# Designed miniproteins, single chains, continued (2): the designs that were tried, part 40

Each design is a single chain, and the fold is of that chain. pLDDT is the mean over its residues in the fold that is shown.

## One batch from the design tools (miniprotein)

Design m5454
Fold by ESMFold2-Fast:
Structure m5454 (fold): chain A 61 residues (1-61)
Amino acid sequence: MSEEEFLEEVRERARKAGLSDDQIEQLVRTARLAYRTLNGDRERVEAVVDTHLAWLKAQEA
């Protein structure tokens, strides 16, 4: 899977989770940075994305 395909999956997950456009862009930036620094290790990148997504959802509470 390419970096671009992964980032589009992250964007769709964020939209379905009900995040705002600003929060979606924050999550995508985090995902891109994690993808690059972790050399595309999907399991580790997904863990970073899931943690940030959970944090962003908590900010809406």
Scores: mean pLDDT 80

Design m5455
Fold by ESMFold2-Fast:
Structure m5455 (fold): chain A 55 residues (1-55)
Amino acid sequence: MHTRSVDQLADQALHIARQLGDTESEQRIRELRERGDGEGIRQIRAQLSAQAQQL
């Protein structure tokens, strides 16, 4: 897969994590980005989006 897609997903997920003050998720997203794990990033982004919806 393209590294650009992984970077895009990571940037989106990091933005949400920062809005929520979720430093644990920020760290996890960085690790997944380094591994090129786009599916892992998609999963965590979905979780963070759900948390944001609850607030």
Scores: mean pLDDT 78

Design m5456
Fold by ESMFold2-Fast:
Structure m5456 (fold): chain A 61 residues (1-61)
Amino acid sequence: DEAVARAVVELLLAAGKPEAARRVEELYRTEGLEAAVRAAAEALGISPETLRRLAERLAAA
């Protein structure tokens, strides 16, 4: 879970959204992974399922 959360934050930073990355990191600490992934997916304009698959692949590398 923590590796996936880190991958999500890295994807937001790569997309040029540092404020969203900071918010998502806070959400992960307070609400957990699912809330963080939903917020990040909305910021990136993709589905939460698509983002989760991308983040899981990145975390496994």
Scores: mean pLDDT 81

Design m5457
Fold by ESMFold2-Fast:
Structure m5457 (fold): chain A 75 residues (1-75)
Amino acid sequence: NEEEIKKLEEEIAKIEKEIEEIKKKIKELKEKLKKEKDEEKKKKIEKEILELEIELGVLEIKLAVLKLVLKKLKK
């Protein structure tokens, strides 16, 4: 029980770190997009933002599921 909780908390922490890194990357790309004047480069940045936002969404769903499992394991 306690060991399973620790392992799950470690997995949650890892995903939270990945989410933070992706959010930081999206923010950096959005700042670059605001300063970019080249249409082709803008499209490339927009595509990269979209791909990262999709990845972020998947990780946030996974995190929500793991947190629900953790809550069920804790009384």
Scores: mean pLDDT 86

Design m5458
Fold by ESMFold2-Fast:
Structure m5458 (fold): chain A 68 residues (1-68)
Amino acid sequence: MSREELLEELARHLEKEGKTYEANGDYKKAADAYSRAAEVYEQLGNFEKADELKRKAEEAEKKAKEAE
């Protein structure tokens, strides 16, 4: 298995993890997972997907602040 294949699997896993935390109302963990997924997509050269996930992380952070 190539490094690229492993990074793609990791990126998909982190994105799904973020969606799961978001669905459970754990917005702080969702933001963290989305931010990590964005970093992996940047390493893969998928900047469009990375930017999308950074925006999702920012939205989750805002929701986490509202819950405090």
Scores: mean pLDDT 83

Design m5459
Fold by ESMFold2-Fast:
Structure m5459 (fold): chain A 63 residues (1-63)
Amino acid sequence: REEAIKTIKEAFLALLNGDVEKAKELIEKLKELYREAEKAGDEIFARELRTAIEVLEDMLKEL
């Protein structure tokens, strides 16, 4: 969870700075963490990650 929070913060900062490539890489890392959470049966964490990914991808589209 700590790594996920750090990755979300870094992705958000990358988007604010217009660093689209870094934001895409961090979003892909979050998608990998989401797949691992799904495999582990951590439904709450998986849902949190999905929401974060959707918000970040929407922000990326608005750039």
Scores: mean pLDDT 81

Design m5460
Fold by ESMFold2-Fast:
Structure m5460 (fold): chain A 68 residues (1-68)
Amino acid sequence: SELDEALDAALEKGYISPEAAARVRQAVASGRLTPGDWLLLATAHEAKESPLTRAAKERVDARQAEIE
């Protein structure tokens, strides 16, 4: 799924901890994160020029801060 792919990409690149990844999945299930956040992260990863674009990275960081 897009969620699993995005989390795996972030973990592989070291942008997020395993604990944070679990919290993010819970946040998506509870509606705290939007599907658009995951689509942006997955698209940035697939581009391969940068694992995450600056905008995507800032989006992920902002959401992670809200979760923690």
Scores: mean pLDDT 61

Design m5461
Fold by ESMFold2-Fast:
Structure m5461 (fold): chain A 87 residues (1-87)
Amino acid sequence: MTVEEAAEVLGKLAEEKKLSAEEIARVFYEAALKLGLSEELAEELRRLVLENKDAPWKEIARRCMELAVAAGVDPEAFLTACLLLMS
């Protein structure tokens, strides 16, 4: 799974469920921690969501996914963690 594919799924689901920026920020923060990423990176993902509320969710998800992948997380693993936290 590519970053773009995973970001598209997350963006569509966030819009479909009408999740708030606060809820999406929490999901990305918790997913990062669950996957063993640093607390500093988890907070960076949370801040990216909260500071970019005017951007489409797909674009925000793409940026968060790029940061997670750069830190060594597989896009599919990050998507799966986010989906579990959204249920």
Scores: mean pLDDT 83

Design m5462
Fold by ESMFold2-Fast:
Structure m5462 (fold): chain A 55 residues (1-55)
Amino acid sequence: MSTAEDIINTLEQLAKETGDEAIAALAAELRAMKEAGVPLEEMQRRAGEFLDSKF
């Protein structure tokens, strides 16, 4: 996925299928960032930080 909407939609779908609250929270956070006009680059960085913190 290359757009903010694609990333958010993918995470929302994954959260619904897995029931993972952390993924659902990340999707909601990214949706709020998009609504606030945060650029895609920052949203991708945030998603990457979430994954790095998981390691």
Scores: mean pLDDT 76

Design m5463
Fold by ESMFold2-Fast:
Order: sequence, then C-alpha cells, then structure tokens
Structure m5463 (fold): chain A 79 residues (1-79)
Amino acid sequence: GLALGAALGAAGAAAGAAADAAYRAGLYELAAALGVAGALFGLAGIRAGGVAVGTGGAIAGIGAAIEAALGLGRPPPAV
C-alpha cells in the first residue's frame, strides 16, 4: 500500500544518490547498476503506492535519475 510505495520510492532515491557517489569514487559499473536499480524501485513504488503516492515517487525517482545521469556525464537511455 501507501507505506510500501513510499519505501520503494525512498529506496530508488537512495540508490540514485549512491550511484552518484559510486561514480565520483570511480566505480562506474556499480554506479550504472545502482542507477538502474533506482529507476526500477521508482517504477515499483508507482505500482505499489497507487496513483497519488506513486506520482510523487515518480517525480522524485525521475529527478534522482536525471541527477544521476548528469553525474555520470551521459544522458540515460530513452525508454
């Protein structure tokens, strides 16, 4: 429900932040894996949290993904 959607959205944001940190440490493979994981957790949060909380989670997840992509110096692949 709502709590699961919020937790998955928060996990996605944390993964995005970790991806940026990993990239700055020179761990490019880990940064890429964490960036993908963050996007997947954001999408899972939308599905689990329903429309209202899922929308907030999607905005947060997209923001984190953009920030991670800027940190990686490359745009993310278009879905």
Scores: mean pLDDT 61

Design m5464
Fold by ESMFold2-Fast:
Structure m5464 (fold): chain A 60 residues (1-60)
Amino acid sequence: MDKLLENLRKTMEEDPEVAAALAEMALGIAKSDPTTSPEEIKKLQELVEEATARERAARA
């Protein structure tokens, strides 16, 4: 899981648009997996919010 979070953060620096899409997909997968901890879901939700905020900033 940590490697996925690291890759998402790295992608946010390169392509915030792609990072937002990947973060949403990762959150969806995590919610579908009953073994995912609530802490990991919270971290993914934070990444989705950060990625979408960066995408908006890039457009501004």
Scores: mean pLDDT 74

Design m5465
Fold by ESMFold2-Fast:
Structure m5465 (fold): chain A 66 residues (1-66)
Amino acid sequence: MLVSEAEIARALVEKLGLSEAEARRLARQIFDHYGRPTGGEVAVFLIRKEGVPLDRAIEVAQALGA
């Protein structure tokens, strides 16, 4: 399922403990990279570009309905 920039930012706050401002900046970068990402594509970005551990990236993807 495709996710919104706001949904990505919220998942980053809830699952990774980022501040709202940090989550919004990162969500914008993900959106700019993929256009309209799936939860799975968000997880791939977090692992490959941000160094997020696989288990934490999966928690974000699941929060986005992946």
Scores: mean pLDDT 79

Design m5466
Fold by ESMFold2-Fast:
Structure m5466 (fold): chain A 71 residues (1-71)
Amino acid sequence: MDEEIERLIEEARRHAEAAAEAYRAGDLAAAEAHARRAEEAVRRAAELAGEDRELLERIHRAATEPLARAA
């Protein structure tokens, strides 16, 4: 389970980074598509993490920090 959660966290981070880059480039359609993929990875990782608050916080940060830096 740890390896699957780690893969999903990395997937969420990569898509969040791609969304931020697309947003900066003015490609709003690509930014939206990548943001949706990051949200899906977060949802799957959260389901596996259950009620582990530390893992849930880490999952959320992976998806949100790249977009916050782009704002």
Scores: mean pLDDT 77

Design m5467
Fold by ESMFold2-Fast:
Structure m5467 (fold): chain A 58 residues (1-58)
Amino acid sequence: SMEEIKKVGEEAGKLSLEGKLEEAEKLVLEFYKKTKDVEAAQEASKYAVQYGTEELEK
């Protein structure tokens, strides 16, 4: 669901901001394995990147 996608993305984004990039990637990969939905996993990954980028703006 959209809610799960956002939750996974936000958590992965927060992990990335903490420097835990491997944990962030594992979270998104686990979400893909659970859902078997490539689009949902890609969207969660995009959300994580956007979240991290917005917080760390150049």
Scores: mean pLDDT 77

Design m5468
Fold by ESMFold2-Fast:
Structure m5468 (fold): chain A 66 residues (1-66)
Amino acid sequence: SEKEAFREALVEVLRDAPLELQQQAIDAFNKAKNREEALERLSKVLTPEQVERFKELYDKKIEEKK
């Protein structure tokens, strides 16, 4: 599912991040109603580099299911 791909990409981006940051990012994702809102909320918690890496990983996970 798209939600699963989103969560997997998010966890991979955050692998070396502090638990507090991981919890903030997961909370932002859970509060979002759709992918666009989730990205907007995450951009306030994550660095620009982490956001770009997340987008690349998410796109790769979606593509792998085709």
Scores: mean pLDDT 76

Design m5469
Fold by ESMFold2-Fast:
Structure m5469 (fold): chain A 65 residues (1-65)
Amino acid sequence: MPSAKEVALRVLEHEVRKAIEEGLPEEEAQRLLDEAKARIDAAANEQDISAAGRVAGRELRAALE
């Protein structure tokens, strides 16, 4: 079964793709994706993975505004 990190990463990649479709420049989207991947990779438990995902989602929404 996929790990919690793998699930979070797939959700993040989907959110980044949607943000690009909504007008976020690919270079900025890639930067945000790389930063979020680093946070998810550094997470020690499921709670930290969830927190990293929430931060990434908020950063993507802020970048679109």
Scores: mean pLDDT 80

Design m5470
Fold by ESMFold2-Fast:
Structure m5470 (fold): chain A 60 residues (1-60)
Amino acid sequence: SAAKEQAYLYAANKLMVALLDGSPEKQMEEMKKLSEIRKKGTLEEAAEEALKKAEEVEKE
């Protein structure tokens, strides 16, 4: 659904922004992990993982 796709894009973008101070390689690795979660599970699961990881990065 469009709403789930938008939620995922928001979450993925938030994670990428949180990783801006890191290397491009780190951003690629985290995006690959999200892609794998999407393939094995749902967009909702990928969005939740992205938000969780973004919060962890922001706390550092």
Scores: mean pLDDT 76

Design m5471
Fold by ESMFold2-Fast:
Structure m5471 (fold): chain A 78 residues (1-78)
Amino acid sequence: DEHRRLAEEYEKKGEEAEKKGDYESAAKYYEQAAGHYLAAGDRERAAELLLKTAKMYEKAGNTELAQIAREEALAIAA
């Protein structure tokens, strides 16, 4: 599945951005990975990546986007 491959590539980019302290970019990459995991039918991994997205937005000082990502993760995990 092309979506699973893209999800893994974006997750790796998110990890690289997080290690550099670029939390805004890390959040966006983890969000892209979550979307691709969801499209691949992997709801558990999608929810996990949205929780990482929320944490990255918190570190970037964007509490509103962090809250949205948490709500999306809870909706997918249900």
Scores: mean pLDDT 88

Design m5473
Fold by ESMFold2-Fast:
Structure m5473 (fold): chain A 100 residues (1-100)
Amino acid sequence: MTLEEFLSYIPEHLHEHFEKIFKLFDEDGDGVISEEEAKKFVYILDKDGDGYISKEELREFLRNSGLDLSEEEIEELVEKLIKEFDKDGDGKISLKEFIS
């Protein structure tokens, strides 16, 4: 997934915040999130070890990301990300959904 593809799921007013988040995931700086980088971040976010990222885990990640996000922006981003990446409708994001 490229930065442009990632930002296509995000409202324009939040692009600056999501560029910062993308750079956190893009560990090697090539402008693409690899499967290996995605696995690493799912592992960090998946505190309960079920292989999925829940809304609560995503909220806590965004709060602790060092980004200047309000609680309202965090909730908006969580709902948008779940809507775009939760392809099977279980209310969670899997590694497969995140990198597809």
Scores: mean pLDDT 66

Design m5474
Fold by ESMFold2-Fast:
Structure m5474 (fold): chain A 85 residues (1-85)
Amino acid sequence: ALQRLEVRHTSNTKLSPEEAAEAEKALPGQTVAIPAPDGSLIPATVVAAEVTEDSVVLTVESATALAADVTVETDDGTLTVRVLS
């Protein structure tokens, strides 16, 4: 069974409404790399995306289980990963 994760990125850089709509349509089915608590990157497949002008929320499925939630400060905001199931 695949683990479901929520990946939330809150950005200091605003997208236009058009850029947000295009990203939301393009993201499902893509493979993304998510940070693990040990600093490694885990590949996951995007199954749902919600994009606004200042945030991206992805529901992803990963074959690799995360042991804990992750929060990373980036130059452009905050990335959080939550275990859903």
Scores: mean pLDDT 78

Design m5475
Fold by ESMFold2-Fast:
Structure m5475 (fold): chain A 59 residues (1-59)
Amino acid sequence: GASLSPEQLAEAEALEREAVRALLAGDKDTVVAHLRRLQELGVLSEAQLARSVARVASL
């Protein structure tokens, strides 16, 4: 994983929790938005983002 500041780590953890919540609610657009933000923070690579978005789209 990327080396994150404590503040960026807290944001990433909150985004991951909200992405899971949105996924369970069936809100695919919100999941994709949170995944893109995680990629911007360096938590996900572009390849990981693409795979995750494809997986969400297949649900």
Scores: mean pLDDT 80

Design m5476
Fold by ESMFold2-Fast:
Structure m5476 (fold): chain A 59 residues (1-59)
Amino acid sequence: SLSEAARKGLENAEKLLAEGDPGGALSAAGHAKRYAEMAGDKELAERAEEIMRRALEAR
């Protein structure tokens, strides 16, 4: 499902942040946000936005 794809994308984005790849994390979280929005899952979309914000600050 789109929600499941979003959740897995967020898991990947968190791992990329932990590994020191903020660019990869930003890309993964961006895709996850789109899937969450298509699924109507506001909570997942907000989580994606938070990861994207953290990735941008980790430049």
Scores: mean pLDDT 85

Design m5477
Fold by ESMFold2-Fast:
Structure m5477 (fold): chain A 55 residues (1-55)
Amino acid sequence: MIEETLERLRELGLSDEAIANVRITLEDFGYSEEELESIVKMAERGLAEGAARRA
């Protein structure tokens, strides 16, 4: 689950440093499947909005 979430974030264009920080946070504090999905959706939305502003 963590590995799949981190892979999806990497595919969305997050830096290796950002992905490493997310991994540390999730490993230290825990998470639910719902929280993991929310993180991915939030990142996806933020990147889409950023691209739209530049286009």
Scores: mean pLDDT 71

Design m5478
Fold by ESMFold2-Fast:
Structure m5478 (fold): chain A 76 residues (1-76)
Amino acid sequence: SMEELKEKMVELLTEKLEKASEEEIEQLKKELEEAKKKIEELEKDPNSPYSKEEIEVGKLMIEIAEEALERLEKKR
């Protein structure tokens, strides 16, 4: 299922982030905040070159990254 795939992606990303430096984690957090702003802008733009499905995939990727970062913080 999509939920099982999402969970596996979160688990794998969390494992990779456990090996990352603090600077790499801070850079990822910054990039994630910029990605969130970009998605919000694209959702409001009726002339966006991105389809609704592409925007939804972008949101899913952001959710996976946010959940992986939250799991990492709970392990620290």
Scores: mean pLDDT 83

Design m5479
Fold by ESMFold2-Fast:
Structure m5479 (fold): chain A 70 residues (1-70)
Amino acid sequence: SKREKLQKEIESNLQTALKAKTLVEARVGLHEALEIAKELGDDELAEKLEETLKEKTLEAVKEGARKILA
């Protein structure tokens, strides 16, 4: 289904953020996940992704992504 495909794309983009070597790369994955969450109408997930994107270090961004995946 479309919902299942979009959820897998969110997970894939969050995994990309977790494997990122730079803050810029991690934020790219999170921005892609955020756009997909908005398409899904998942406002709660979108808010968590926006909060994670405000983090200023790679470690804090990865921690936010881990919490969303858990």
Scores: mean pLDDT 86

Design m5480
Fold by ESMFold2-Fast:
Structure m5480 (fold): chain A 97 residues (1-97)
Amino acid sequence: SLSEEAERLLERAEELLKKAEEKIKQAKEAFKKGDLEKAKKLYEEAKELAEEAKRLALEAMRLAEEAGDRELLLRAIGLVLRAIGLLIDVELGLKKL
């Protein structure tokens, strides 16, 4: 049950990370076109999605550790690192605005 709960959190985190990546891509395109207001909004949306994904992945790490599920633990760590990478990309993008 803990492993099943961790798996569901990881699936949700992956969906949010995919949405965050799309928002970052759209933000970079808006910036290239000179639409700074649109770029800012898209980066802010990507930040919220990546922060929520990080929260879910950290909770999944806790559950995977309690379950002794090494595969889920490694997957959760991977998603936390991916979320951190996206948050860095957003911060760098916002500093150019």
Scores: mean pLDDT 92

Design m5481
Fold by ESMFold2-Fast:
Formats: sequence, structure tokens, C-alpha cells
Structure m5481 (fold): chain A 57 residues (1-57)
Amino acid sequence: MSKEELEREVSVAMIQIDAALLMRYEGLSREEAAKEAVERYKDKYSEEVLKEALERL
């Protein structure tokens, strides 16, 4: 696995973890948690990474 692929997988995992925490502790739906996670990371990660994280939820 390349360094770039590893960094992307880590970024996707971080977004998924935050979405899962929002669903578990804040009671958000998957759709609401996905929107919140995207808003938190839209300035830090590319749209491709955000889309991949949402697809894996």
C-alpha cells in the first residue's frame, strides 16, 4: 500500500469514527451524522475522501 493510499484510508476511518460517535452519543440518524461529519471535515479533506467515507457508513 502506498503512503498516499494509507493516508486516505486513515482520513476515511477518522470521518467514519466521528459519524459513528454522533449516531451513538448524540442520537443522530445516519444521514444527519453524515452531514455533520462532512461539515466538520470539508476544510481538511478532499470531496473524494468525504464521499468514500459516506459510502462506507
Scores: mean pLDDT 76

Design m5482
Fold by ESMFold2-Fast:
Structure m5482 (fold): chain A 91 residues (1-91)
Amino acid sequence: MKVERVHTAPMTEEGAYETIKGAIEEYKGNEIVLTFVDTVENGEAMKKAAEKVKKDYPEYEIEIESERFTATVDGKEVEMLRVTVTIKEKK
C-alpha cells in the first residue's frame, strides 16, 4: 500500500532525519511518500536529512526530489522548497 504524509511544520535537519527514519520503521512493507514544504533554507536542511537517511538505509530504495515554487504568505512572495522522499523496500 502507498502511505503519503505531508509535513509543513518547521523542522530541524535532525528532526527531519528522525521523521523519515520513523516512517521507515512504522510503515515497513509499504511504499512511503513524505513531502516536506518549507522555506528554501529549511527545505535544503530537510533534503540533507533525506540524503543521510538514504546513505544509512541502503536496503531501501530512496528517491529524493526537490522543487522550488513561489507562495504568497501575508501578501508577501516567499520562495519555498518542496522536498519529496519516496521510500520502497528493495525486492
Scores: mean pLDDT 81

Design m5483
Fold by ESMFold2-Fast:
Structure m5483 (fold): chain A 91 residues (1-91)
Amino acid sequence: DEVIEAVRELLDRLSRGDGNNLTLSSSLVAVSATLVSLEKTKDADESTQKKAYADAAKLLETVARNLAEAGDEAGAELARRAAEIAREAAE
């Protein structure tokens, strides 16, 4: 699952960040919640999966903007890539 793999890559990067940085910490929580949601819906019906992917794409776009504003451009690019893959999966 390319969406879950991209989200896991972003989560792995954020987990190595500075825990005292509020933007990185809040992004880590948001991405973790997104991963849990996608794992729960991966075997659901098509409409439920598409909704989960669409919701994930919107959240990942927000995470990308927040990371870019915080100066983590590499993290922002990973989040944008994950959002794009999720958007494609949502059709």
Scores: mean pLDDT 79

Design m5484
Fold by ESMFold2-Fast:
Structure m5484 (fold): chain A 75 residues (1-75)
Amino acid sequence: SMSAALVEEYRKRVEEMIKNKAPKEEWLKFLEEVAKLLKEELLKKAEEAGLDLKKVEEEAEKILQEELEKFKKML
C-alpha cells in the first residue's frame, strides 16, 4: 500500500484543490500523478511476488489509461 505520509500529502492536495476551486486541468494533472504512483506501487509488489514485470506493467498501463479516460469524460 502507499505510505501514510503519501496518503496524507494527497489528502492535503485534494482539500486545497477543493478550497481553491481548482479547474479541470489541475484535477486531471492530479489524477495522472496518482495513476503513476499506483503503477509504481503495483510494479514493486509484482517484483516482490516474482511476477513478469513487463506483463504486469503493460496490463497496469492499459487499466490505468482506461480509468483516466473515464475520469476525463466525467470532469
Scores: mean pLDDT 79

Design m5485
Fold by ESMFold2-Fast:
Structure m5485 (fold): chain A 77 residues (1-77)
Amino acid sequence: AEEEIEKLKQEVLDAANAGDYERVARIYEKLAEIYEKLGDFEKAASYYQLAADVYERLGDEERAQKYRNKAEEFKKK
């Protein structure tokens, strides 16, 4: 899990530097899912919020709202 998290954090920086914000959002989703499985709901909520923010910037209102709702759900845990 830790090694996978480090790899995904590097991949999100590479995607952002390349301007591939669709990939940035997908990597934030994966990080949120990993932290959710680890029981780290604070970090899961944080990464779902980051994914939502990127989708909002891309104009994907449906996915932005979906991940905002997930972030709010995990903030209550």
Scores: mean pLDDT 84

Design m5486
Fold by ESMFold2-Fast:
Structure m5486 (fold): chain A 84 residues (1-84)
Amino acid sequence: SRLQEAQEKEEELIARFAPEAQKKGWSAEEALEEMKKYAEETDPLLAEAIELRMKGHEAKKNGDEKTLAEVEKQGAALEAELKA
């Protein structure tokens, strides 16, 4: 149930911030940073998920395959925590 709730909250947060990002001309990275700030006050695990997503985007931009693999590993660990 916690995993399902976290996934739904993340999807809702993305959908909510996407129009605001477009309106203000934010990059994907800037939008994720604002979402993380909001999530930090409401859901710490969601904030961790957003931080991992930001690291993944930066690693893809830089072609850093090692960091991408580490982000995937950390994401799997967070998912396991949410299932507990």
Scores: mean pLDDT 73

Design m5487
Fold by ESMFold2-Fast:
Structure m5487 (fold): chain A 123 residues (1-123)
Amino acid sequence: SELEEALARLEEIGDKASPEARQHLRQAVDGLRTAYLAIQAGSGKAAAEALKNATEHFQRAFDLSDPQLAAEMAEAALRAVEILKEILDKNKDKMSPQDYNEAKKALDEFEAAARGALARARA
C-alpha cells in the first residue's frame, strides 16, 4: 500500500538516526499504523489519540536529529499524513461527525508539526 511505502521510508530514515531518535521515530510510525487501523475500523477517537501520540514522538525524533536528517523525516512524515488524510476522507461514513472531526484535527496538527519542523530544518 502507499501508506506502508511511506512508513517504510520513515523506518529507512530512522536507520541513519541516533538510537534515541530511532526509538522515537519507531513509536511515531507505530502510532501512524494504529491510526490507520482505527480509521479503517471507524474509530475516529482512537485514531486521534494514536495521531497525538505519533506527533509527540515525531517531534522528539526531529529535535534529536541534525537538520538534514530532520528534513528527510519531516518530508516522509508529510507524505504519510497526505495518504492518511485521503484514507480518513474515504472512511468518513464509518464514524460519527464528532469522531471524524477529532481525527481530522489530530491529523492537521501532525501535518502542522511536520511542516513547521521542515521549515525550521531548512532555515
Scores: mean pLDDT 89

Design m5488
Fold by ESMFold2-Fast:
Structure m5488 (fold): chain A 68 residues (1-68)
Amino acid sequence: SAAEEEEKKKEIAEGLAKGYVESLGHTVLSAEVEKLTETEAVARVKTDEGEFEVTYDKVTKKFEVKKI
């Protein structure tokens, strides 16, 4: 169903944001998807060194990270 598909998309977006931040050398404590559209996903990732906002462009498959 559409609802199950949207839940899976959120889980994938959360996993991608967590994995990206971990690839930068940070220890991830929690990750939460704040925004999910057809073109982008935005997640807030909490680490032992602070909080990060991770934006994933679904078209270009590019990550952008901002410390908050």
Scores: mean pLDDT 80

Design m5489
Fold by ESMFold2-Fast:
Structure m5489 (fold): chain A 55 residues (1-55)
Amino acid sequence: MSREEAIKLAIEAALLEKEGKYDEALKLGEEAVKGFSDEEAEEIVAEALQYVDSL
C-alpha cells in the first residue's frame, strides 16, 4: 500500500467513526498505518484527521 492509499484509508476510517461504525473505523485505521514507519504513520494520521476536521 502506498502512502497516498494509506492516507485515503485513514480518512475513510475517520469518516466511518462519524457514521457510528466505530469497530470498522478502528480496524481500518490500524491497517492503514501498520505497514509504515512510526514517523510516516504519524503523518498519515495527522493528514487524515486534518482533512476530516476541515470538512
Scores: mean pLDDT 79

Design m5490
Fold by ESMFold2-Fast:
Structure m5490 (fold): chain A 61 residues (1-61)
Amino acid sequence: LDEEARTSAVLAAARLSGPEAFEAVRKLYYEGASPEEMREAGEKADPRFGRLYEEVVARML
């Protein structure tokens, strides 16, 4: 469901070494943004985000 994908985006951003991706994704989470918007923001802030997002989604199952 969308809520699991949104939570996974926040968890993936938290695994990055810098705070910029985490702050951007967290802000979108509280604004009710879609998982796709959160994923795009994370990937813009750090190109490693996409890989971490896929790993977190796999582990949430």
Scores: mean pLDDT 77

Design m5491
Fold by ESMFold2-Fast:
Structure m5491 (fold): chain A 86 residues (1-86)
Amino acid sequence: EAEELYARGAGLFAKGKYEEAAKLYEEALAIEPSARTQFNLGLAYFKLGKYEEAIRYFREAIAMDPSLAPQAEPLIAEAEEKLAAK
């Protein structure tokens, strides 16, 4: 189920296995939409240097749950800066 996939993804993220974590988060989202999962998928892509994907998922997380804006907006700004600088 989606929650189990999310939990496994979070465990992989904690171990620095960001690509594997992202895949489990994507599978969880395919089962059930979740702002928390969107945010953590964005964070996994951010850690992988995939800033366009990170921004997309952070924005989707905020759209689903606006209370995530304080955590997500600084990361979006940083990702946008990295895209502009490269």
Scores: mean pLDDT 86

